# Ledger of designs, part 66: designed miniproteins, single chains, continued (2)

Each design is a single chain, and the fold is of that chain. pLDDT is the mean over its residues in the fold that is shown.

## One batch from the design tools (miniprotein)

Design m6281
Fold by ESMFold2-Fast:
Structure m6281 (fold): chain A 74 residues (1-74)
Amino acid sequence: GKLLTFVKTEVSPPEEVEVGGDKTVQKIKTTIVVQLTGEEPVEVVVESIGETHDERHKKVQEAIGKGVEEALKA
């Protein structure tokens, strides 16, 4: 099997996004670069929107899992 390597992880500063009048949520952009041995690097960009840290963390974890699955299929 091919080995998966995490080449880079970059997290943007939080951005406030207005959702429905006086309600705001934080948006964080996470860029993860993964590479399979002998393959080209794959860049996975994740936008996490949520009012709580836990919601944003869950979305990042789900997207990392999907990005890894896609890289393994290449």
Scores: mean pLDDT 69

Design m6282
Fold by ESMFold2-Fast:
Structure m6282 (fold): chain A 82 residues (1-82)
Amino acid sequence: MSIAVGTGENGAVGVGEGSNDGDGTGEAASKAILELKEAGSKKVKLEVLVDEVTKEIEDAAKRVQKGAEEEGIEVEVVVKET
């Protein structure tokens, strides 16, 4: 299972969950970022927790980071294996 936990500079927290693959990681990360954006966060630290780190998972997390940056939200992403 992919779990994304984000914290904003304003103290907001966003959480997303998905399947343990690229698509599920993208969905989890996107949900966490959306919750933080709705809370007014402009700078986010996002932790993505996965059973196994794969290139597809890392690429999905980076794509969500890029999308958020294009919308004016600074995102630091860390992918961790549990």
Scores: mean pLDDT 82

Design m6283
Fold by ESMFold2-Fast:
Structure m6283 (fold): chain A 60 residues (1-60)
Amino acid sequence: SMMEEYVKKALEEVKARNLGIDDPEYTHLMLKLAVRMRDEGVPAEEISKALIEITKKVKE
């Protein structure tokens, strides 16, 4: 699904940049992703779900 691609690409960038959940750059990446998803017409509820899923996977 389109949501799976957002999650996949975000996780690939987090890994490539070696970002942790506490990094300011991680917060900035999540904010930019949320803005992009909003601008591409993704509902707010789905944006929230994607960000939660990404954060859970980064913590693992």
Scores: mean pLDDT 85

Design m6284
Fold by ESMFold2-Fast:
Structure m6284 (fold): chain A 88 residues (1-88)
Amino acid sequence: PLRPLSEEEREEAAERLVEETGLSREEAEEILRIAPQAEVPTIVLLVELLKEGEISVEELAEMLSRAYGLPRSNARRIAEILEKAAKR
């Protein structure tokens, strides 16, 4: 969906991100707070692409900024959180 997640959907999404990516609950909630329209399968795919070395953190930040209309600093923060999870 293109709409932002509801609070309940966001809690469910955070739990799924913890299970599927190795993010902490706090990290998952931060990502969804910064990008409330982000879908769990998309974030899982981005973590996999980082693990495979298919994208860099810098490229991911640029993509997130464009896809979700985020300030570069916020997109960079998400990219760094996902990189940390990918290296676990």
Scores: mean pLDDT 77

Design m6285
Fold by ESMFold2-Fast:
Structure m6285 (fold): chain A 78 residues (1-78)
Amino acid sequence: STAEQINAALRRAGEAVAEVRAFGEELGVPEEVIREQEDAIERAVRTALAQGRLADVPAVIDREKARALAALRETAAA
């Protein structure tokens, strides 16, 4: 069902957010930067769902997670 697919997408997004947070904390990145990356993932998923692009949500999560991890590495290197 659509509701089950939405719930699965939200769980996957939550897992990606948790992984991004753990990585940022391990790197010693400031809380504000970690929160910005979490918010970016949540915003992208919410936008995809609002646009009815449920099938695209896994790809959106993977792309935004990769972007977040790269941003955290760049911040830690600065």
Scores: mean pLDDT 87

Design m6286
Fold by ESMFold2-Fast:
Structure m6286 (fold): chain A 97 residues (1-97)
Amino acid sequence: LPELTPEDSLENKVARLREAFDRLYQLAKEAKEKGLKVGESPEADELAREMIRLQDEINRILALLPPDAKVVDEDGNELTVEEFVARRMRRMAEELT
């Protein structure tokens, strides 16, 4: 997909943010299920680099969102971007600890 710009629609930015979080969650889950630890194998190191890349992408997208932007979660709740990110991070922490 092309690089996001400030001129991209809010819907496009939110869609890319959701995709990045979903991909990050899948990689984190895979690493946990396989028992992979950074520094122990090339596979573990490769997954860690991809996760870092996705975290950087998420941070870049967040910088392009208006501070008053609203997003709808999977339960139909209207959330601030900050609340949406906090809930995604909490879910990952709870499920992947």
Scores: mean pLDDT 74

Design m6287
Fold by ESMFold2-Fast:
Structure m6287 (fold): chain A 98 residues (1-98)
Amino acid sequence: SAVEEAKEALEEEGLEMEIEKLDENKYRVTIKDKETNEEFEFILDLNASPEEKLKQHIEFSIAGIRLRMKREGKSEEEIEKKIKESLEKYKEALKKLE
């Protein structure tokens, strides 16, 4: 499944993913870096609109960038710069959606 594939991909990067079912269509997803102990949580809503689902994917990607750069010992300034660059790219994608 896509969930198992995502878990395996994250585990290869030294990240752990936990999924907690909150209701029929809502899950709490926690991503943790086992080396730095940094963690990020977000809500996955299966009934979300396509725009909100894309926002969830963007949030996941940003968390991944932050966790990886933290493990690499990058400064907060470098992390924020990388996130800004990624967000500008995502803004262009969002402008082309409904």
Scores: mean pLDDT 74

Design m6288
Fold by ESMFold2-Fast:
Structure m6288 (fold): chain A 87 residues (1-87)
Amino acid sequence: KLIEYIKGLLDKLTDISEETKETFLNYLAAIDPSWPDGRRLQTALNKLNSAKARELMVELFTDDETPFDVILTEYLREILKEYQKTL
């Protein structure tokens, strides 16, 4: 369910390559499926950009007016764009 949810968010990111999206989804899929979804997601994001993953956590604790999926989608866009530049 987590992977399907994240795929739905990634589909909105038209400026991120399919290769970059697949790399992230592969990182996520390689993590122990018994771990909580939040821990799996943060672990996968830390592999790409630990600083931005930390910023996401801060944003989630300080912004209670913006929907979670909007915040997450914006951070996925930033993290994946930055990662893509390193390829």
Scores: mean pLDDT 75

Design m6289
Fold by ESMFold2-Fast:
Structure m6289 (fold): chain A 120 residues (1-120)
Amino acid sequence: SEEEKVLKAIEYAIMFARALLEMLKSKDPELQKKYRELAIDYAKEIETLLKDNPEIVERVKKMIEAIEKGDYKTALKEAIEVLNLLREEFKKVVKDPELQEQITARIDEVIAELKKALES
């Protein structure tokens, strides 16, 4: 269903954000490599799930390219934009107000963490 696709894409976007943040915090080259590979894999899952949403797919491709080039500031900025777009898509497909509040709060928490990383 559209609801399941959007929810799964949000899960992968949060996992991407967490992997990117852990990579940036790590001083261990092996862990940096592991989190980099995980972030790219999660981004590719979002692209596959939302292939019919060209705006989100374009942003996800920019996230992957930024990671591959070591442009982590661009990756953080594009991750924030993807999460904002996913929030809006979620509101269109999910009508349960409690679930909307819970998922929106989680997205906003992750966006705040990404913004803090950009300011560091």
Scores: mean pLDDT 89

Design m6290
Fold by ESMFold2-Fast:
Structure m6290 (fold): chain A 99 residues (1-99)
Amino acid sequence: SVDDLKLRAQQLLGMGRIAASVLKKSASEEEQKALDELIDLHVETEARLNAAKTRAEAEAVLQATIQKYQQMKQKNSSFPDVVSLIQRTIQGYQQLLQE
């Protein structure tokens, strides 16, 4: 159901935000900026996902978010911990979309 998809996606978002916040505590200034951008993207995704009324709308939000995460991963390729966190989030969403 759309509610199950939204719940599972929101759980992945929450875990990603916690992981980003933990990494931020030991990160360089530039890496902290990358992690803040990632946290902002997680917050934006949660809002868009909450607004989705159908499964197709929720899937479209996740697909658009995967594209944004792939761009973030490319932009932050010099920060392996950030890349790893983004990659795990992408994989989680891809698994949800495969059903």
Scores: mean pLDDT 85

Design m6291
Fold by ESMFold2-Fast:
Structure m6291 (fold): chain A 69 residues (1-69)
Amino acid sequence: SLEVATAIQRLTGLSGEKAEELARNHEEEFLKLLDKYGLTVSDLVDPGLRRRKREQVEKLSEELKKKYG
C-alpha cells in the first residue's frame, strides 16, 4: 500500500520507487518485521506513536537498511 511504501521510504531513505517495489513484493515480510519489534504501520506514519516506540522503530530501521539499503 502507499502508506507502507511511505513508511519504508522514511525509515530507510530509499527512493519512492524502490520503497513501492518493496511494499508490493515484500509486504508480508515487512509486516512480520513489524511484529518482531512490536510495531504496526500506524506506529511508522504517526509521529506521536513513532516517538512512543522510538527504540523499536530505530531497530527496525537498521534491519531494513541492512537487508535492502
Scores: mean pLDDT 75

Design m6292
Fold by ESMFold2-Fast:
Structure m6292 (fold): chain A 114 residues (1-114)
Amino acid sequence: PSLEEIKEIMLGIVETLKSHPDATIFRELPDVEKNLPDLLDIVPNPVSLSTIEEKIKNGEINTLEELEELLDQMYKNYETANPKGSAVYESAKALYEVGKKKIEEAKEEIKKKS
């Protein structure tokens, strides 16, 4: 597939994740000054789905592997900041599993077209 096809696939995955009911806190960076002032002390470089989308659009991310690494980082950041069994932790886990599945499906489709 072309670089543009991979970009479209990655943007489609991010759009799917943004539309997920568990994605509310991941769509945009939280208002850390009001809602999570300690978040930056725990997670110095937080990423959201909008941050990932921007990196895809501006060409900082060009492969499904790079997308997977950013999704892993996003999940790990929320896992580190939130206790196991919290609503945020469970939502992060659910969204991460959906993201991994979508990347696996995209890799399978690319392989079929090769």
Scores: mean pLDDT 71

Design m6293
Fold by ESMFold2-Fast:
Structure m6293 (fold): chain A 96 residues (1-96)
Amino acid sequence: GLREKLEELIEEIKVETDVERFERLAKEAIELLKEEPDAELALKLADAILEAAEKYPELLPTALKALVELLKVAPEEAIADIIGRILRLIGLEIEA
């Protein structure tokens, strides 16, 4: 189902190092969440995006854009936690 596909995309995002592939994977995952909103999966996606950017700073601008797009489709209960990930990501850019 959509959940299994989204979980697969989340795992791929965690280890992605190529900016263009990372952007495509994040967009696909966000579109799946738009179709079937899920707070737990939205947070897992946000954590995967943050983890990838922490490992590969070249992903930081794309990761920030992806987290902002995720805010538009995430359930209300996930919003505060996703904002926390955005703030952490901004902190990484400032420290770099």
Scores: mean pLDDT 84

Design m6294
Fold by ESMFold2-Fast:
Structure m6294 (fold): chain A 75 residues (1-75)
Amino acid sequence: MLPLDALSPEDLEILELRYFGKASYAAIGRRFGLSPAAVRRRVRRLEREYGLTEEDVYRYQARRLEEAVERALAK
């Protein structure tokens, strides 16, 4: 699988909000000045280009949760 850290910072943040934060396309659009439809098209393009599967999304969420716990403990 292609590493998600190979994405641009903007694309990575969009995927983080979508997969980990469960943010709506409208909420992501407000943050980046994009329409909800534009966010949806961008997410679908990234999923296609990087071959993201449900397993990849699960692994990404699990890693992000682990990192969040580590940051909370390290404060």
Scores: mean pLDDT 69

Design m6295
Fold by ESMFold2-Fast:
Structure m6295 (fold): chain A 120 residues (1-120)
Amino acid sequence: TLSKEEVLEEMANDLENIIENSTTLLNYYKKQNKLSEEQIKQWEKILQGLKEVKQMLKNNEPYSKIIKQLDEIIELAKELKELILKDPILSEEDKEELVSAMEYIIEAAKEHKKKLEELE
């Protein structure tokens, strides 16, 4: 069984991997000029939120504050998923990849939220 400190460190490391992978994918689509300005702005807000959660975990901030930020990330990712699905220019393959990326962020945020609730 991991200590609370070890659980928080593992969560922070997982979030760093999500941030790096998501940033790589965003930059790929930016270079292809496939994303709208609204989609880019929304995705950058999600990345900033994930970075803030990572710092909060490292600083052992109140779990209620971290959970609130995770809830905001979930809603932002759901909104971006809808913007992607409604996009008239993105191919079916691009939509599938981008939607899967947003669903991954949503599920990861939900998992982290659950772990924090179990630690309280």
Scores: mean pLDDT 89

Design m6296
Fold by ESMFold2-Fast:
Structure m6296 (fold): chain A 68 residues (1-68)
Amino acid sequence: SPEEEAKRKALGAARLLESFGYTEEAQRIRDLANAGKAKEAARLSGEVLEQLGMPDDAEYLKKLAEEA
């Protein structure tokens, strides 16, 4: 489902962010995803990745948020 895809990709983004040392941002994304707020988790992931200079990954996550 679009919601499951958004959650899965948001959790993937959180893992990537944590590997870069953005632990607080990663935890916020996980908290949203685990609370069933998959659209918000994907949108936040996209915003953070865009700020970090990862526009292609950011655009994809923002699109998943709109579709979920």
Scores: mean pLDDT 86

Design m6297
Fold by ESMFold2-Fast:
Structure m6297 (fold): chain A 71 residues (1-71)
Amino acid sequence: MTPEQLREFIERAVEALREARERAARTDYSAEERAALAAMGAAIEEARRLAEAGDYAGAEALLREALAALA
């Protein structure tokens, strides 16, 4: 994955999390769903750290896992 592709992936993940949080505000979310949203937020922060360190593959893998858990 290129740095530009990873930046777009992170931006899409941030947008997905924002949409999910907005949906949660309108619907009764379970404890598991709230935990998934929290995990996604943490994964986005860690992915940014990995990207700054040049570990684009690690950042991609972490974001894929987080998005799969949210779906």
Scores: mean pLDDT 76

Design m6298
Fold by ESMFold2-Fast:
Structure m6298 (fold): chain A 75 residues (1-75)
Amino acid sequence: SEAEEAARELIASMSERDQRLLAEAVRAARKGDPMGRAVVELAAREVQELVPETSLEEAVRAVEKAIDEREREAA
């Protein structure tokens, strides 16, 4: 989807430090950490700015998927 592509490009443009912090936030959010969720939502809102038709939940899923794909490629 356009949101998934935008999320991949956004994450690829981030520093390695910020990519690592976002990956940690995704893992924390999946465990129910509200601070982790807040960080993921900030990235999701950047995806919504690139693809305005994307809902917040769709943008969150796109960010989570892009992080998962990146971690699989690094494994």
Scores: mean pLDDT 85

Design m6299
Fold by ESMFold2-Fast:
Structure m6299 (fold): chain A 65 residues (1-65)
Amino acid sequence: SKLEEKIREKAKEYGATTPEEQVRAAIDALKEMGKEDYAREAEKALQDGNYSEAIKIIKKAVEEE
């Protein structure tokens, strides 16, 4: 999907290797793709240190693309 490709590109640009870095790259991709609501929810999960929940939110955004 276009969102998945964008997430991968952002992760490469950032050199994302940790779960936090990967989630941050994905949130930025969501914002760039106009998926503000999903980006906001993923940011809340990231703030709580719940990377698993943030990843689930990101996957849901990809599925509903």
Scores: mean pLDDT 82

Design m6300
Fold by ESMFold2-Fast:
Structure m6300 (fold): chain A 69 residues (1-69)
Amino acid sequence: SSDDAQKAIDQAEQYAKQVPDPQQQQKLLQDVDQLRRALDWARRNGDDVTAQSIADSAKKLAEEAKKLA
């Protein structure tokens, strides 16, 4: 669901903010922002398939950010 995607994006942002390298943190936060924009579009268009894809992408981003934190 779009709510699951939102939760995953929020989690990715929390881990990204904990990354000590400024350049890595900035790149991760840019990726988070891109996913938020994609989710806003998916919500406006009722696109649950895209919302699920965004959730999966956000979970992978959260894992990457957690490794760098």
Scores: mean pLDDT 85

Design m6301
Fold by ESMFold2-Fast:
Structure m6301 (fold): chain A 143 residues (1-143)
Amino acid sequence: VVRAPLDAPSSEEVKKELLEIFKKAAENLLKRGASEETIKQALEAFEEFLENESLDSLIRFLELFIKALEEAGVSEEYIEAAREALEAVRQAKSGSGLVDLLLTLYRQIKLVGPEDVLAAFPTSRFIRAFVDFLTAVRDIANS
């Protein structure tokens, strides 16, 4: 039995866009020397997160993604952004709605830039951490 609101983006469309963004970043990390095993485990954890919206799955994804960033020798600023996102997730109460939140933040970063998104939520550590993280992922995906 499938019941989705007609006026909301489908969960499948949202998940596909997020997966494509992270998969492209992962491909560039592999080219930079990240371990194939680390990338495979990170993508598996991310797919699990997209299916269940579990904080544990997102934590595992972020831990493995940070390892891939370190193996690829990316800028310390990108590694710090990912570590701050991991810490924000560890302090979150629920994974519910995080898939939609991450896609919304990524779209807003593309439309108005990260500074304007942060100006709208100056006291939210979670929003700040994920804006920085998604900006880093976008930069890696486009490199």
Scores: mean pLDDT 78

Design m6302
Fold by ESMFold2-Fast:
Structure m6302 (fold): chain A 85 residues (1-85)
Amino acid sequence: MEEAKKLVEEARKYARGAETLAAYADQDPSLTEEEKQRIRELADRARKLYEETVKAAKNGDIEKMKKYVEEARQLVEEAARILER
């Protein structure tokens, strides 16, 4: 139970982080429209991974949750990398 709660919270934090990066990117005039669109797509994917993590939690599928959290982390790292250019 505690592990599942932690994984759901991690997925939620990554989804929020990606949305924050997308909001920041939208206001950055040094980024191209393609870079802004890519960050938005990454944020949308992170949100979907959070939703899938919640579904996996209902089934007690810890391994599936870990996979989704790791995928969400990678999406946030990619968004941050684009933003740091």
Scores: mean pLDDT 85

Design m6303
Fold by ESMFold2-Fast:
Structure m6303 (fold): chain A 74 residues (1-74)
Amino acid sequence: SMEEMKKELAKLLKEMGERFQKALEAGDKEEALKVVEETVKRILEIAKKYLSPEVVAQIEKALKEDLEILKKDL
């Protein structure tokens, strides 16, 4: 259900947000990037459970494009 998807995403984003903040506070760019890459993978796993393959493909494309931009800026 949509409510279950929102609950899983909220839990994931809270967990990953805390890990990302700790990495930034430590000045650990490698760990920060690793947390972002793991977050993207786990968002896509959740999306695949609840959304159509066409919508998942659009989300995956957008997230991969954003990740490539982030890698160039780090």
Scores: mean pLDDT 85

Design m6304
Fold by ESMFold2-Fast:
Structure m6304 (fold): chain A 59 residues (1-59)
Amino acid sequence: SKEQLQAEIAKLKAQEKALQDQLFALSSDPSAPYSDILAQAKALSAVKKKIDALEKELA
């Protein structure tokens, strides 16, 4: 249903914010391995693509 799609988008947006906050923290930490930064950046990109796809379904 439309309500289920909206709920899923809301959950994904919460995940996106958490991943953005984590990526910012990692980028500010000189001890963070590059592999961790890269993994978080890829995870963030994947979540953004899922949000875009679901929002297009609602349009």
Scores: mean pLDDT 85

Design m6305
Fold by ESMFold2-Fast:
Structure m6305 (fold): chain A 87 residues (1-87)
Amino acid sequence: EIEKLKFDFDLDVGVVDLYAAVTGLPDELRERILAEHEKLNKEFDEAAKKSVEDAQKTYENGKKRIEEIVKEIRDLVAEEEAQRAAS
């Protein structure tokens, strides 16, 4: 169950989508999103040692956190692209 939950988490976050999203971003933003993803994986592993419920809660919260960070980065990139197109 814990292994399946982690597998679903990795699929949902999308390794391919993550690499696609960070390709072409400034190194600082790319490093930030990758570091948050790795930190989340460590938090999930620690929660999994306590209980399945803690692991599930960490997975749900972490997935939402990563999605919010990706959205923030995409919004910043879109703003920069709009500024570049206008200049």
Scores: mean pLDDT 63

Design m6306
Fold by ESMFold2-Fast:
Structure m6306 (fold): chain A 93 residues (1-93)
Amino acid sequence: KELEEAAKEAEDAVKKALSLAPEKHKSLVETAGKLILEAVRLAKEGRIFEAEVKLGMALIVRGVLKLTGAPEEVLEALDKAIEAVQRIIELVK
């Protein structure tokens, strides 16, 4: 059940990013996490275009976090979550 494993990986990675986020970055990490988890839900529902839009928005927020000096550990955790969503989309396509 690769899809459920990837979904759990995305959830765990989002939780890790939130736990590592400094106060000044918490709001943006929460925004990225919500977009990632929404993309997981939409992809599981077969709503691939909407899932890809949410994933694209999460990538933009991740870019802003990098530009504003978010810790590498936070960015790595978000990247792991994003990769898990990309795998879910590929499995459902």
Scores: mean pLDDT 88

Design m6307
Fold by ESMFold2-Fast:
Structure m6307 (fold): chain A 75 residues (1-75)
Amino acid sequence: SVEERAERIEREMRELADQALANIETDPLKAANHLIAMTVLLSEASLELPEDIAQRIRALYDELMAQLRAKEAAV
């Protein structure tokens, strides 16, 4: 279902963000690769999901990216 696809994408995006945060200080290149993967996942959501659900996932992406940028700036 659309909801199951949205939940999968949201879960994978959160997992990628968590891995990026874990690597931001010790392996910046690995962290950067996870950020790229999040962008690819956002593109998948925009192409595969209805606009309202895709917008929800875009909001999650923006929130997670803001958290990651704040962590990088604090180092």
Scores: mean pLDDT 83

Design m6308
Fold by ESMFold2-Fast:
Structure m6308 (fold): chain A 116 residues (1-116)
Amino acid sequence: NLDELLAKLAAGDRDAALELATTYLKILTLWASEEELLRAALGEIDPLSVLPEPIVDLIKDTFPEEQHEGVARALVRLILLARDPERYAHLLDTLSPETLANLAKFLGELLKRSNI
């Protein structure tokens, strides 16, 4: 159940983050190289630069400017988790409760707009 997974993600449940990533975000692993995604996840490049334009537009439509980079970086970390769960699970450990709540809100908007 998507709504239950989103609520658990907002509460910091890593198993819910893994299930959401591997179920819904695998297609986004094809948009940028693993090296570019990792650099974005670690704050070395702008995380908005490694996401598709429709995803960037939805982040900007959903959140105030000061939250754009944080939400984009959290999404990139979740995309890396979808690509290689064993290698990238540790990237979730540094996400704040506020960032997890914003990520869950974003994924709810994204997945509801896909009408699936």
Scores: mean pLDDT 82

Design m6309
Fold by ESMFold2-Fast:
Structure m6309 (fold): chain A 59 residues (1-59)
Amino acid sequence: SDAAGRRTIAGAAEAEAARETNPEARQLLLDGARASLKAPSVEEAAALATEAGRRARQV
């Protein structure tokens, strides 16, 4: 289901956040995971998670 897909995407972002040592980058990934869970579709959830990862790598 779309809900399961969103949970999988959010879980991947949370796992990346758990490995992150920079607190700012960690927070960006956690915010991305939260946004992905609330996204209207799996495709939008994936886009939000990808953008969060990109931003986390820039801090």
Scores: mean pLDDT 85

Design m6310
Fold by ESMFold2-Fast:
Structure m6310 (fold): chain A 61 residues (1-61)
Amino acid sequence: MMTPEEVRERSTKLWREWFKEHDAAVAAGDSARDQALLDRLITEIERIRRETGIEPVEVDG
């Protein structure tokens, strides 16, 4: 069972990884990949919420 601290750490890592991939997709001009990356991030955040019942952290760029 994930703790609230583990959920925050995992959520933060997901957002950090998304920012890096987002920057790469934008630099490549690949809007379809950018959208797919965002959809994947949202899906993983929703999965954490469903599995743990804990609200994941949201990180602004």
Scores: mean pLDDT 78

Design m6311
Fold by ESMFold2-Fast:
Structure m6311 (fold): chain A 95 residues (1-95)
Amino acid sequence: SEAKRREEIEKEVEEAAKRLVEEGIVSEEEAEELKKLILEALETGDEELKREVLRFGHRATLLRARGAVTPEARAEAEAEVAAAEKRVEELKKKA
């Protein structure tokens, strides 16, 4: 059960990062770095970081579902990714 739950979360984070790259919102390198930071933070058992992962996945899914990504949606997603990275780093320092 727990192994399946971890695998599910990891897959969700990977798919979210992949979608942002596919839509051209972030570079592959940026998405990979954010993914690593989030996955590493999940290992700490921090529930706030787990919520951040779900938010990230949800945002990427919404962009995908809309089809054509507007310049406004792209800028918003880029800002969201940057904010998530900063938030993860702050939480890691707090731990």
Scores: mean pLDDT 63

Design m6312
Fold by ESMFold2-Fast:
Structure m6312 (fold): chain A 78 residues (1-78)
Amino acid sequence: LEESLERLKEEITLGVMEIVIGVALTLVRKGKISEEEGIEFIERQYEIIKKAVDLSEETEEKLEKLVEEAKEELRKIA
């Protein structure tokens, strides 16, 4: 049960972050927000998620990688 719960927490956490990233990328591409605002938004959501969810080290590493890859993609849009 605890192992299944940790797996579910990881899936939900990564899924939420992917949605956040998708929204930020879309808004920057549509010119609704700047690249800097998109990066700030992603970083802010990442900090909120880390504080709200007691994550395993493995999940935190995966989440950090998603955030860094998203920031690189945002920097390439302009």
Scores: mean pLDDT 80

Design m6313
Fold by ESMFold2-Fast:
Structure m6313 (fold): chain A 69 residues (1-69)
Amino acid sequence: SDELRRRLEELRREMQRVIDEAAARGDAEAAYEETRRLVRRYLPEWSDEEIDAAGEAAADAVRRRAEEA
């Protein structure tokens, strides 16, 4: 429980970093690929579909931030 919670908190921080860095570059594809690698490492029990969805959500966040600029 505590180990999973700590891992999820760390993953959340790393994903936010990836999104922020990718948004600064305007590189949604990098956000997608880096998020998929992170989620696979932190949550190897997740399905490929769940990991892909997380990557797509990160890419969408980057695209949305670019549209708001």
Scores: mean pLDDT 83

Design m6314
Fold by ESMFold2-Fast:
Structure m6314 (fold): chain A 111 residues (1-111)
Amino acid sequence: SRLEELLKRLEKVRRKLEEIAREKGIAPDQETLDKMKPLRDKLVAETDEEKARKLELEIAAIYYEGLAEKFKKEGLENLAKAYLYTAEALRNVFSDPELAEEYLRKAEEYI
């Protein structure tokens, strides 16, 4: 389906962004980890698959936003935009797949 192709494309972009962060030695700061903690605690207790999926996507989005701020501080503004657009794609992939696809296309332009 179109959603399955979008999810595969999103996974490919995520892998590439994670490799870039690793190669450049960029990791989330404590502020980012602190923002993720309450959502991770909720995820551990969540028994509803749809709610768990939404929590997982929001945790990932916060993580990418944290990395974006780090890249921006290093003067890597185009990479920072790629992480920010990927975060928005993650938030919208199930609620608004067309909007998520637009954000993902923008992310790909900055990688």
Scores: mean pLDDT 90

